# Designs tried in a protein design run: designed miniproteins, single chains. Part 75

Each design is a single chain, and the fold is of that chain. pLDDT is the mean over its residues in the fold that is shown.

## One batch from the design tools (miniprotein)

Design m2612
Fold by ESMFold2-Fast:
Structure m2612 (fold): chain A 109 residues (1-109)
Amino acid sequence: MEAVLEALRAKARELGVEVLAFREGLDSEEEAEAWGDEQVAAAAPGDPAAGVFALITRTGDKWAVVVLRVADGGEGAGRLGDAIAAAMEAGVSMREIAEALLGRPLEAL
């Protein structure tokens, strides 16, 4: 667990990751996608290349969303996505992933 979180923190620093928003406990994938789309549009209106994207995951019967900006854009987003997928496969929650990427507790967001 700790090794996976440390790898995420290192990757976030390498790729210039900024956590813009986080939400959990959403009732459906559609609700999660809608909220994520709203946050991405607010952070990067009219620019799909701005390196802003929403990651959506299922947590039990609920959904969670983290909205990120990556300095390297699409290439950086892909590499970050792989690291996040590995953490999720290891049983890390989206909350723990968001806190690792933020580098501090979510209360600081």
Scores: mean pLDDT 74

Design m2613
Fold by ESMFold2-Fast:
Structure m2613 (fold): chain A 82 residues (1-82)
Amino acid sequence: ELEGWRRLLASVRRAVDGALEMAKDNPELEKEVQEARSLVDEAERLLPGTPEDRQKARELVGEAIGRIAKVILKIAMDKVFE
């Protein structure tokens, strides 16, 4: 289980890094991605805890993924409407 969590967190962190690169010229979107990174960091902190902590970690990772997806979509839309 912990190894599966580490692989998931590593994948999400790679997505964060990619989104940060895409958002590098947009401070508002960069801030949103940094907030997603903070959620991933909090999720990782909760993994050694209780089953309830791991459930919260799952919810935090889901929120981080949603924030990253929103940033990517905004960047794509901005390019279309420029």
Scores: mean pLDDT 81

Design m2614
Fold by ESMFold2-Fast:
Structure m2614 (fold): chain A 95 residues (1-95)
Amino acid sequence: SEGLERMKEFLLKLKKEVENDPSLREKLLEEARKELEEAGVSEEKKEKLLELFEKALEELLKAAEAIEKGDEKSALEHAKKALEYIEKGKKIYEE
């Protein structure tokens, strides 16, 4: 229960930050790009990782929207999809 409440607070805060700064999504993607470049990741892996990062971020924002609407089932489904994209990205990074 405590973990679920912390997740809800995080998602709602993220959504509010995106609403307050519509360019935040682009800024987060650019920061991720710089981190991958500094880590020496190949261009092919970088493109795949950035696509997965963008998909994960989109699913997190959809989860936050579902929380605001009181749709916990939809929120959990979107949060699960975001985690699946993150795990897939981790596997590609570790290759």
Scores: mean pLDDT 83

Design m2615
Fold by ESMFold2-Fast:
Structure m2615 (fold): chain A 111 residues (1-111)
Amino acid sequence: SAREAALREGAEKVLEQLKILLEMVKEGVALTKEQKEKLKEMLEEVEKALKMEKEELKELLGIPDEVEIEIARETLEKAKPILEEIIELVEKKDYEEPVEKIAEAYKKLLE
């Protein structure tokens, strides 16, 4: 029960951090190229994990316990829509970036 409680608390903290990141992005905080790539990789891994059978997911995460793997699966299911919304917003902002910002980035690359 102590381990299950710790996993649930850890899951809540991860989801809280993703929600904070989502609100920051909604408020116009720009993400680096590296941060955007990591978020896309996280979404791909979450989608891959959610398509796995229970036994495959247990092996991937190193969690043999039935209750613990269900906590992990529920956490991934809750994380997916938050990650999708963050990625959608950052991709929209990249598309809407002013020409001046693109020109500045090119000047820095041509040093």
Scores: mean pLDDT 75

Design m2616
Fold by ESMFold2-Fast:
Structure m2616 (fold): chain A 100 residues (1-100)
Amino acid sequence: SFVDSLSRAEKLQLAILAHLAEHGPQSAAEIAEALEAPRSTVSSALRTLEALGLVTSRRAPGTGERLYDLSPGGRAGLERNRELVEEVMEKLRREQEERR
C-alpha cells in the first residue's frame, strides 16, 4: 500500500504535521514527548519540514525556546495526505474482508 511504502522518517513527518494541526505551536521537546520519539529524530524531521515550507518556527517570548507551527502549505499538505491515507486504509480493509 502507499502507507506501507512510506519510510519511518516520512511516517514521523506526517505524525508531526498531524500533532501540530491539533495542538498548535509546539517545541521539539514537546513534540518528541507527545510522539514518544527521540528528540534528535524529531529535530531532524522538523528541519526537513521547515525546509519544505510545511512548518514555520519562531522563538517563544520569555523562554526563547523555538516553537514550530503548521504553515498554510503544511495544513493543505496534511489534508491531502489524510484523504490518501484514509483511502489506502479503506482499500486494505476491503481486501482483508474479501480474503476472509
Scores: mean pLDDT 74

Design m2617
Fold by ESMFold2-Fast:
Structure m2617 (fold): chain A 73 residues (1-73)
Amino acid sequence: EVKEAVVEARPPFPYLVDLKEVLDLKDGETYLITVRDEAGRVVAQEVVDMSVAKSTLYPLFRAGRYTFTAEKL
């Protein structure tokens, strides 16, 4: 199952996105997180293991619309 969230980043930077909150990530699950910019370009892709993650905050440094997706592994 793929989870999705759209985020409007604005100053001040870093603009912190809580991936657990915006994508409704569940403890004990592992996800492939993909971040796309306003043009749909992949700007980041990370594996997040919720059983060991100390923080789910993701920093954005530029204003704009971003789409975050989480695919359960």
Scores: mean pLDDT 83

Design m2618
Fold by ESMFold2-Fast:
Parts: sequence; structure tokens; C-alpha cells
Structure m2618 (fold): chain A 87 residues (1-87)
Amino acid sequence: PDSLTVMVLGAVFALEIARELKKVPEDRKSKLEELLNQFVETLKLLGASKEDIINALKVAQRVLEKHLPDKEFVRKLINEKIEEVKK
């Protein structure tokens, strides 16, 4: 997919994650980690470049930080995922 499509997918994915995390407030960290893994795996299967995946994760972080009160764990988990993608 083109870079714009991958970034739009990042934003849409983040909105769906925010919706899912509202359903399970006590398990948010575990659920966020699971959904981030699924998202990265999906983008890889679609043939997205490492750069596009990293940019999509950055877009997802910005969207999630606006919708979730706990920004610290969101930032940490997404940064860890970005470092994994770089390898």
C-alpha cells in the first residue's frame, strides 16, 4: 500500500483500539499490547515498508494519547514496538 494509506490505517486502527480498551478498563495494557502486535503483523502481510509501519505507529500513538487518560504506558509500548520493527 502507499504511505498515505498506511498512515490512514494507523489512525483508524487507533480509534478501534480506543473503543476496545473502553470495554476492558482493567486489562488495558495487555489488550493494547495484543492489538499492537496484530496491527504490525497485518501491515507486514500487506507489504508495508518498515518506514511506513513506523510512521503508522507514530500516528496511532498521537490518536491514542488523545483518547486514553494513561499516556505513559501507550508511549512506552509503542516505542518498544517501533524498536522491534527497526530490527
Scores: mean pLDDT 80

Design m2619
Fold by ESMFold2-Fast:
Structure m2619 (fold): chain A 95 residues (1-95)
Amino acid sequence: MPSVEELLQRVEIEAERAKREGTLGAHLVLQSSVYTLVEHAARELSEEEQRRLAGRLVELMEEAGVDAAGFFRSLLQNSTDPRVQELARYGLELA
């Protein structure tokens, strides 16, 4: 299983690509990478670490032209995992 650090590096790479390309495809790949990272981080990180990560993800998504608030709102509504919902709430507060 990839580490949270490895998954964050993938998100940073996909965010740079999304920012450069500005395509729907690049935005969807970025959002998929963020989703995978959030699932791992929600189970592995402390509350304070999750809040810091959520802030970083909001920054990366907004800089790439992706609606961070919309992403985290959707994740909060559609996830059945209460830990993922908690991290999504931190992201929505910071977006």
Scores: mean pLDDT 87

Design m2620
Fold by ESMFold2-Fast:
Structure m2620 (fold): chain A 83 residues (1-83)
Amino acid sequence: MTLEDLEKKPRLSIDEARTFLILSYLEDKGKEIDYEKPESNLSDEELEIIEKVIDLFDKDKNGYIERDELGPAFIRLKKELES
């Protein structure tokens, strides 16, 4: 699944939001991307931070993140990982 495919959806499931944040972060950093297992290019600590960001943006705790929340979620992720 590509970033463009995920950006076209009105809502992302938690799994899709995780994939979106991982791919966006890896592209922003110029890291190698395994598109079948993008999480394999991240440390356990980076994955934990991604889960915390997802939890923050799943505002209704309904297992979905709205499309308009994805940009703010990525900005928050970069702040947490670059701190």
Scores: mean pLDDT 73

Design m2621
Fold by ESMFold2-Fast:
Structure m2621 (fold): chain A 106 residues (1-106)
Amino acid sequence: MREELRRLAEKYRPLIKKMLEQAGIKLSDEQFDLILETAVELIEELGYGEEIVKASPIQQLMALASAVYLLAKEAQKKGVTSREGLRKIAEENKELIARNVRSVLS
C-alpha cells in the first residue's frame, strides 16, 4: 500500500506543485517533497491509502492535493520547515485532513 500511494504522489507531484504555486504558496523543492511525504504518511495512518489507490484519477489528485495544501499553508503560517514540525502540524490537523480527503472520495 505505502509504495503504491508513494507512486501516485510522484505521478501527481508536478501538478500538485503547480496548484500550490497558483494558490500563492512558494516552496523549495526540498520543502515541497517533505510536505508531500508527510501527507502520504498521514493518509496511510488514517487508513485512506487503499481507497485513494482505487479512486478515479481526479479523486486521487484532489485527495493528495487537499492534504498537501493544508499542510503547506499551516507550515508557512507557523514558519515550520523541519520534519518534526511538519509531523506536529499533521497531527494537529489530522481530523480536518481526514474530513477533506473523505469528502473528495465520496
Scores: mean pLDDT 85

Design m2622
Fold by ESMFold2-Fast:
Structure m2622 (fold): chain A 81 residues (1-81)
Amino acid sequence: LDEEIERTRQEIRELLLKMGVPEELADKIAEILAEHFRYLVEKAKLPVDEAREHAIGLAEELASYPLEKRKKIVDKALENL
């Protein structure tokens, strides 16, 4: 599972960078969504492929938010890690 989490984190990071998200913010979002992916697989018992698709979808949604809203969401999520 740790290998799948790291792969998902890297995939999300690369996607966010391609969408023009700054590297520092892309790293933080990728970390948060990789932990969400872990939750979906370990606690919600979703198949790995479905959990990954969900996490990537959230990354795309977050990249579309205004910068101020994205930063607030990231800061709140990091407090719970």
Scores: mean pLDDT 75

Design m2623
Fold by ESMFold2-Fast:
Structure m2623 (fold): chain A 139 residues (1-139)
Amino acid sequence: HMTLKQRIIEDANKALEKGKELIKLLEEVYNKTTNPDAQREAKEAIEEAKKLMEEIKSLIDIVNDPNATPEQIREEIEKIQEEGFKLFREVDKTLELAKNDLSPETIEKLEKAVKEYRDALNKLLTDAFFYLQILELEK
């Protein structure tokens, strides 16, 4: 049986994979767009995606630490939620600014990558929150 900790690590690794895919597509948008505002927003989205990936890695480290407190887990969940919100806002701005400039195929790939990353993050956050609740009940 997979432990809840193992599930969180698996969820986190999947989110990191989807985050890397999103960054590659945002780099493609940055290189292909002729709109300098879309290029700026794509660059900002790439930097926010990198920050979110570092917070996901921090959550893996905390979950693997036998001395980690429920408070540390809560703080990392909150950081991932905040950085995720910022990232998806910047990606939405990038899509709106670039929608008439990019091929339909590029737009579809980016929209799919956003959905897959959102789904992976939601699963990670759900499992991490459940783990936090269990730890708080045992304390």
Scores: mean pLDDT 88

Design m2624
Fold by ESMFold2-Fast:
Structure m2624 (fold): chain A 69 residues (1-69)
Amino acid sequence: APRPASEADLKTLRLANELLKQAKDMDEIARASQIAVEARKLNIEDEVLEMAQKGKSLEEIEKFLKEKR
């Protein structure tokens, strides 16, 4: 059986689902997925999730992630 989902995996999944609500095409789906992965690497999924829930665009979130790199 595959490894059970950890709390970290569930956190990343929640963020990905929220970002995917904004995605209208395959390019935006890819961007949403990249944002979720990058947020996990920087350990800021909660901050990015809050931005997405406030209606921030994928471009605004990508800019925020670049500033945290």
Scores: mean pLDDT 78

Design m2625
Fold by ESMFold2-Fast:
Formats: structure tokens, sequence, C-alpha cells
Structure m2625 (fold): chain A 103 residues (1-103)
């Protein structure tokens, strides 16, 4: 159910916030796979929470965060998350996590 999937995604995000950056990227990829199974409104909520977590990780690494506007389209929000993951992985010398987001 959406409620169970959302709860699992939120628990994984809480774990990612307390994890090292490399583990957090793997956990975020799992969260995004769960988000693909949610309704559009809940997927956007999860994308916003993921983006907020990645902004904090960018700051911790001394990187400039990827900015998304409050009126950004769903596609722009997805692109911001993907670009954030790519930049953080690149800064760590890691391959970016393989994620596919529902259009």
Amino acid sequence: SDEELLQEALELLAQAAQSDVATALETVARVLELANQLSDDLQLLVLDLVHQLLVERHKELGLEPVVVSNDASPLERQQAVVESLRQIAEALGLPPPQVTLRP
C-alpha cells in the first residue's frame, strides 16, 4: 500500500541522514525505487525529502547544492535529484547509483 511504502521510504531516509555518504547514496537509490511505486503526489513528497537530504550532503562535501524552485515541474525535481546524486558520487570517486525515475 502507499502508506506502507511511504513509511518504509521515510525510515530509509532517516537512516540515510545518519549514514556515511557512500551508504547514504545506496539507501537513497532504494528510496527512489520505492517512490516509483507511490502515487504521483507522494512520489513528489519523497523527491523533495531526498533533495533536502542531498543538499545537506553537498554542503558537508563543500559542494554547491543543486537548486530547485518551489514551482518546479515533477521532471525538474527528478532531474535535480539525479544531478545531485551524480555530483556527490563524482566528488567521492564513485560511480553514480543506477536509478530510474517514473516520468
Scores: mean pLDDT 83

Design m2626
Fold by ESMFold2-Fast:
Structure m2626 (fold): chain A 82 residues (1-82)
Amino acid sequence: SAEELFAKGEKYFEEGKKAEKEGKLEEAMQHYNWAVEYFEKAAELSEGEKKKRAEKAKNEALRNMHKIASKAKEQLVAPSAK
């Protein structure tokens, strides 16, 4: 169901946030990517308010991935911020 897909997305999104806080940027990116996939599937199977909720969640995961990608590029040049 759309609700099960959304819940799966939320689980991966939370795992992504946890990995990000632990500095595991590669794991965080993978979890956020899985969250995006599940939120997109949930949005496709939903309409109205539920669809908008799933689309917002997907966009938030995408924003978090963008932030990590930007930070990872910075870390490749300077691996520790002092």
Scores: mean pLDDT 79

Design m2627
Fold by ESMFold2-Fast:
Structure m2627 (fold): chain A 99 residues (1-99)
Amino acid sequence: ADVPLTPEVLLAVLDELKERLISVINLPTSNEEKIRAVEGLLSGFISWLENFQAPPELIELVEELRRELIEMIRNNASKEELIELIERYYARMREVILA
C-alpha cells in the first residue's frame, strides 16, 4: 500500500507489537516457543522499519529489545520482569517516534 510512514502509523504498529509481545509472554508455553515467537515478531518489525527507512535510532532500540528480551526469557525471568522490559522499550521507542 502507498501509505506514507507517518508518526501515527508508526505508533499504531508499535501499539499492536506491544500487545502481541505481552500476549506471547502470557502464553502457558515453553521458553523455547516464546523465544521463537518473540524473534519472529521483532525480526518482522525490524524488516518493516528498514523497508520504510525508519530512523536508525528506532531500529537500534528494537534490536536491543530483541536481544535483551530473548536473554531474559532464556534466563527464566518472571512475566512481570519481561513485561516491564517491554514497557520501558515501548516508552523509549515512542519518544523517538514523537521527536
Scores: mean pLDDT 86

Design m2628
Fold by ESMFold2-Fast:
Structure m2628 (fold): chain A 65 residues (1-65)
Amino acid sequence: KYKVTIKGGTVTVIKNGKKFTVKLPPTTLIGDLLGEDDDTVTVHVPELDITLTIPKSLATIEKLN
């Protein structure tokens, strides 16, 4: 599991195979890291059954024990 802290801003959400662009307030999520590239990180949040793609400029990622 990973702790993902979002400073706020625009992120991409995938739910039931549909992609949305959503503006979030500052928030913290717990999920599974699915992938990472130079500009973004992609995490799955099982509790909500969503996948988030977040700009690295907006996100801090911490591996939980």
Scores: mean pLDDT 80

Design m2629
Fold by ESMFold2-Fast:
Structure m2629 (fold): chain A 136 residues (1-136)
Amino acid sequence: SKKEIVEKILRKHGIRLSDEDLAILVEELAPYKIEDSENFELLIITTTLNLYLQGKITLSAEDEQILIQYVKEQIKKYFLEKTPKLDELTSEVVNSLMESVGLLHKAGLLSDEEYKKAALSYSMAIGTGMIDPKYL
């Protein structure tokens, strides 16, 4: 089932959610096709962090640190390098990562410089037609 695939991916990263929080995550992921791909794995992880940063689910201190570190590493890899790699990701994953950028910056976990660089990379990807905006 969708729930079993989501749980399996979270467990791969050492993350455990309550049944209630897992149901919230599965509902948030309802529009997306389940596939065993790196893009779908990253979508699950970024959506989990975004829900947590919005106060919609709870995490242990250990799980919080794992998710923050992992997502910050993905932001650096795809948005912050001299040549951004946004073309390697689906539009859904890019939009979810950009939401993570905004939420992490609001929480004081991402610098103003990193935020501005990520926003510029995202805007250029939209402007060139590489990435479709989530709400257009």
Scores: mean pLDDT 83

Design m2630
Fold by ESMFold2-Fast:
Structure m2630 (fold): chain A 96 residues (1-96)
Amino acid sequence: GEARELAERALELAKRAIRLLEEAEEELKKGNIEKAKELILEAEIEIGMALLQIGVAKLLLKKEGRDEEAEKLLKEAEKLIEEAEEKLRKLKEKLE
């Protein structure tokens, strides 16, 4: 269903955000501050898009009824977004 497709997209966006933040951390270790900032900005965009997909999927689930697979994917995406936001916070602190 449509909610499940949005939940799947949210999960992929969340996974991409984590990868971008891990790449940013490695660039910071190398002293490549500008590249790390670019990767952080890309990760923030991916996080924002994932949160939008999660919000729309939750609205669709309220309208269309329960989908256990979509609910599972949304929980996985939300957990990864929480991990991404924590990693983002720590990386921004290192740039101060």
Scores: mean pLDDT 88

Design m2631
Fold by ESMFold2-Fast:
Structure m2631 (fold): chain A 78 residues (1-78)
Amino acid sequence: SVEELAEALERLAAELPAVLAYLRSQTSAAVKDAAIAHLEGLLGQLDVLRARYPELAAQIDDLAARIRALIAEIRALP
């Protein structure tokens, strides 16, 4: 349902800071690259959901922007 999807999107958004904290503790480029690939996959899924659920477009756009910001932060890690 739309309500279940909205709750899932909120849960995902709440987890993003923990993902960044975990990756900041990692020293492997392969782990960071895998995380970026996974997040880029999520962005693709959000594009599909945005087309199917236009009533959630603003929430999906906000989450997508936060995921793109997270990818940029991960890429900037040493």
Scores: mean pLDDT 85

Design m2632
Fold by ESMFold2-Fast:
Structure m2632 (fold): chain A 68 residues (1-68)
Amino acid sequence: SVEEIQEEAIKLAKEYLEKYPSLSAYQAALVAVLRLIRDGKITTEEEAKAALEAAVAELEKLGYDTDL
């Protein structure tokens, strides 16, 4: 489901940002989405956009820098 993809993108984005703290939240979210596309879990543009938006929003809420 889209919700499951969004949750996984949020989890991965947080993990990437912890491992690479020099990344912006947007960059971490983008890397997470690209990973899910590579793994075949995101198969449509709509799923990719929903995942990216959810991950960026969650990281913004947690106070991370969202500048690209």
Scores: mean pLDDT 82

Design m2633
Fold by ESMFold2-Fast:
Formats: structure tokens, C-alpha cells, sequence
Structure m2633 (fold): chain A 79 residues (1-79)
């Protein structure tokens, strides 16, 4: 559905940013802030929660927790 599609977008930004070996967390955070601003406000919390579910399904600890932390920081800047 729409929430899952947006959540996949957020996950793709996180994974893609891992290619920047020097500053991937700031690159990911900045892209995610811009991304969440384009998500309809009423869907933002649902998209955040679904992205967290997708990260846990795709990655093992501690990678899932490391990605989740960056996602959460970006979301906090939009909320």
C-alpha cells in the first residue's frame, strides 16, 4: 500500500547512503528529512513505523538498530 511504498523509499535512502563511507549518517539524515517533508503529514508516523518494521526484517542486529537510530533522528527534525 501507500504507507509501505513510502517506507521502502525511506529504507532505500538509508541503504543507499551507506555507500558514503565518511558521512553516511548525515547524508542519510538530510535526505530523509527532505523525504519526510514530501510525505503527507497524516501518513508520516505510519511510514516511520513501517520503515522500522522493514529494517528489522531486512537487517540483523546491530545494523537494524544503527539504521533505525538515523531514521528516528531524521523524523524528529520533521515532527
Amino acid sequence: GTVESYARGAVDILVGSLADKEDWQNVARNKLVSFFKEVPQELREAVLQEAKVQLRALFKSPTAENLDKVLQKAYAEVS
Scores: mean pLDDT 85

Design m2634
Fold by ESMFold2-Fast:
Structure m2634 (fold): chain A 72 residues (1-72)
Amino acid sequence: SSSSRRRLIQQGDRLVQLGDQHFRQRRFVDSSRHYDQASRIYRSLGDFDRSFDFQVNSGISLLVHGVDRVTR
């Protein structure tokens, strides 16, 4: 239904906001997990462009985590 679709969009948007917040706080693993969860929601909605974008952001967060650990 349009109501359940709206709730899934809101959930995805909330997960993106949490991913962004964790990234800014240098919690890169938590950021990656939230972006991955958002990507899966957008995929379930047929929004493949946003799904791909947040899967990329999830991967970037993990790469930044790896770099951060070796440069400390």
Scores: mean pLDDT 88

Design m2635
Fold by ESMFold2-Fast:
Structure m2635 (fold): chain A 61 residues (1-61)
Amino acid sequence: APAPVVAEAPPGGLPLKSSEHTEEELKKYLQEIRDRLVATLGLSPEQKAALDQSFELTLAS
C-alpha cells in the first residue's frame, strides 16, 4: 500500500471549467501564449500585429 504522504502536485493542475466561461478563459490563454512568444522571439510591433490577426482568424474558425 502507498504511503499517505503525497508531496507532488497533480499533473493535471487546474480543473476544467464549464462551457459558460470557456470563451473568456480561451482568450486569456491566447493572450498569455502571445506574450510568451513575443518575449521569447523578440517580435517587433509589426510582427505582433500579424500574430494577433492569426489568432483572431483561428478563433473565428
Scores: mean pLDDT 65

Design m2636
Fold by ESMFold2-Fast:
Structure m2636 (fold): chain A 56 residues (1-56)
Amino acid sequence: GAYAELAARAAARGRGDLAAGAAASGHMTPQEKRDAVLAGGGDEREAEGAARAAAS
């Protein structure tokens, strides 16, 4: 969805703050947040953190 795209684009630009904001939106599943961070060039630890935030 749009939030997954925003997270991936923000991460690709090195804007981890914007990627985290998009991932924290609540409109993405944990898996979508993980995949968006990884696709944007984030590491697996960052992706795991985003997924955990969605699960809460």
Scores: mean pLDDT 65

Design m2637
Fold by ESMFold2-Fast:
Structure m2637 (fold): chain A 66 residues (1-66)
Amino acid sequence: SMDDIKQDALDTVRTTMEMHPNLSDEAIENVINSQEGVLRAQGMSQDEVEEVREQMKQIVDEIKSK
């Protein structure tokens, strides 16, 4: 389902951040952009992709704050 695809994108960002705590901001942006590309390829609207992008950024901020 689309919800499973959204969750996979969020889980990928979380796992990547937790396994690679010293990723550069450029590398983090590339991970987010790659997941955004997957969501677009699966037929998500621009508004939905932007919502998931903000959720991915929240995960990055959460992990960086630890």
Scores: mean pLDDT 84

Design m2638
Fold by ESMFold2-Fast:
Structure m2638 (fold): chain A 90 residues (1-90)
Amino acid sequence: EQLERDREITRYIKELIANPDNPEALRKLAELDPHTAANIVLQYVLEGKVDLIIEALTKEQLERIKEAARKDPVFGDETLALLDEVIERL
């Protein structure tokens, strides 16, 4: 159900805000909402926290996150290239 899903997404977002070193929360968020996960992953890359991404996510999950980001015009080619660099390290 959408309401339960939204509640779970909000919970995982709050957990990651409180503690970015939470691979389970990032993994669950990537599964439930790849678009929101894309924003968080990009923020982690910009903050130099790439190891947290590699620990939490598989190559397949990052490919799905990249496709979600491609559909949002806010994410430019330069930003998508940062996701490709993370995927290549897996």
Scores: mean pLDDT 78

Design m2639
Fold by ESMFold2-Fast:
Structure m2639 (fold): chain A 83 residues (1-83)
Amino acid sequence: HMEDFLENAKKEHEKRLAEIKKRLEQAKSDPVEYKIMEAELERRKALADAFEKIVKDPSKAVEYLTEAFTRVRELEAEAEKLR
């Protein structure tokens, strides 16, 4: 069921966000690593925001996912420019 999928997807993204936030705190002494993790955190936040919107209104799930994937691609392109 879609609700089970959304619940599991949200939990996995929340877990990943917590891990990245912890690593950001540890990586403050390395500015390059910090920026890479900061970009990853922003990409994960975009997906987490989409899941919150989908949980609130599942009828727009496809729309919200399309917007989130577009945002993720934009952030990935911006991160590549930093390299």
Scores: mean pLDDT 72

Design m2640
Fold by ESMFold2-Fast:
Structure m2640 (fold): chain A 84 residues (1-84)
Amino acid sequence: SNEEVAQLLEETKEKIEKAKSVDEIVKIIEETIKKLKELGDDKTAEFLEGLLGSVRHLASEGVPVEEIKERLLKQLESLIQAVK
């Protein structure tokens, strides 16, 4: 349901806020994608797969984890508002 998806994304946002490395962020997003697919929300899962690609790209370009995190959290907040 949309409520379950919104709750999962809120939990994901909290986990990312506490993450200390790009590897932790990647694992959190990968687990969220898996759970979204289990809920049947392939569209939101595909969107997060795109965000995961962006995170990996920014990390490879030497962007600081704090900046990657800030940008990702803004995208997640917008997504949460869109699914509510």
Scores: mean pLDDT 87

Design m2641
Fold by ESMFold2-Fast:
Structure m2641 (fold): chain A 57 residues (1-57)
Amino acid sequence: RLAELQALVKAAGPEGTTEESAGGNRLLVTVRIGDTEYRFLVDVARSEVVEATSRKL
């Protein structure tokens, strides 16, 4: 899952990627590619994706 997030971030670039603190060691990463939005909740301390969702815009 972390590898999927890294690939999507690379594909979207900085303009298609936003990062928000979700509290504690959690980071919400939102990646937009075309008409699809991917949202990943990442535990930064463990370098682990704890939740992943996608939706069509």
Scores: mean pLDDT 76

Design m2642
Fold by ESMFold2-Fast:
Structure m2642 (fold): chain A 69 residues (1-69)
Amino acid sequence: EPKSKEEILAELPGVLERDLAAARSERERELIERTAKILEDYLRGKISREEALAKLNELAEEAERLEAE
């Protein structure tokens, strides 16, 4: 059963809190917060699904670059 956008948005703070608690560095925390913002913008209708995916891919590239350093 797919969750509604409103239901997912209501659950985001709890998911974000859990993920932030598991973060091991300030940089990882920043990446989690930026990911949450992209999802919130998508769920609130500020950006399209395609734009959200593009932004998430950019964050994935930044995470890989951070690990390579």
Scores: mean pLDDT 71

Design m2643
Fold by ESMFold2-Fast:
Structure m2643 (fold): chain A 77 residues (1-77)
Amino acid sequence: GVIPKLVESLKSADPDVVLSAIIALRLELQNDPSKAQELVDLGGVPVLERLVQEHSNPLVRKQAADLLGFINNILAE
């Protein structure tokens, strides 16, 4: 499926690949919020938290934080 591939792309050394993966994950979850649980089960939340805390690119940190907020909103419903 697309979610496992995108979660792996979050671990890329290329910031453009990471940013593209965050954007693609956001679009996948906007189209189908039920995919949020799959992302959680794949360990996507700890990966995104690490990007917020440790990534050198401030845009990657911001987009990862925004995606985490979106995931938390879906799961709180």
Scores: mean pLDDT 87

Design m2644
Fold by ESMFold2-Fast:
Structure m2644 (fold): chain A 75 residues (1-75)
Amino acid sequence: STVENILKELEEGLPILKEKIKSVPDKEENIEFLENFFNELLERIKSLVNPNEEEIKKIEKALEKIYNELVEEIK
């Protein structure tokens, strides 16, 4: 499904995002960047695939997991 493909692309992109975050010295700017990035990504997914409530919850849960892993790299 389209949602599963999006989740796979996000997981494959995670190592690149981790490396990028490690290269930036300002931890607060990195957290703000991540919040803005994931908010924009969620809005784009909603616009493109018109997901139902269950699909939205799955996407949000996956994005939250990735966000938490990236925040852990910043700490």
Scores: mean pLDDT 72

Design m2645
Fold by ESMFold2-Fast:
Structure m2645 (fold): chain A 93 residues (1-93)
Amino acid sequence: NIVEEIREAEKEIEEKPSEENYIKLIKALLEGGYIELALKVFEEAKKKNLLSKELYATVIEGLVKQKKYELAKEYYEEMLKLGIKPDERFYKI
């Protein structure tokens, strides 16, 4: 199921790269425990200027759920350096 969902999301991104499709793929990868692959996909979205507060929230929340707190902090700090300001609730994850 997860592997099939990941493959479908990858094909959709290759045909139509969009923020929504990247969020879907990253969320599926993090739920499956494929942390390194999810972060690689996130870096590709950043290179295509598809980054957003919602993409960062998706990655950070997924990392927290996987108990990767130091990685979650790194991406939060990266978001701040890029000038993306979180709201106060987002700050708590």
Scores: mean pLDDT 77

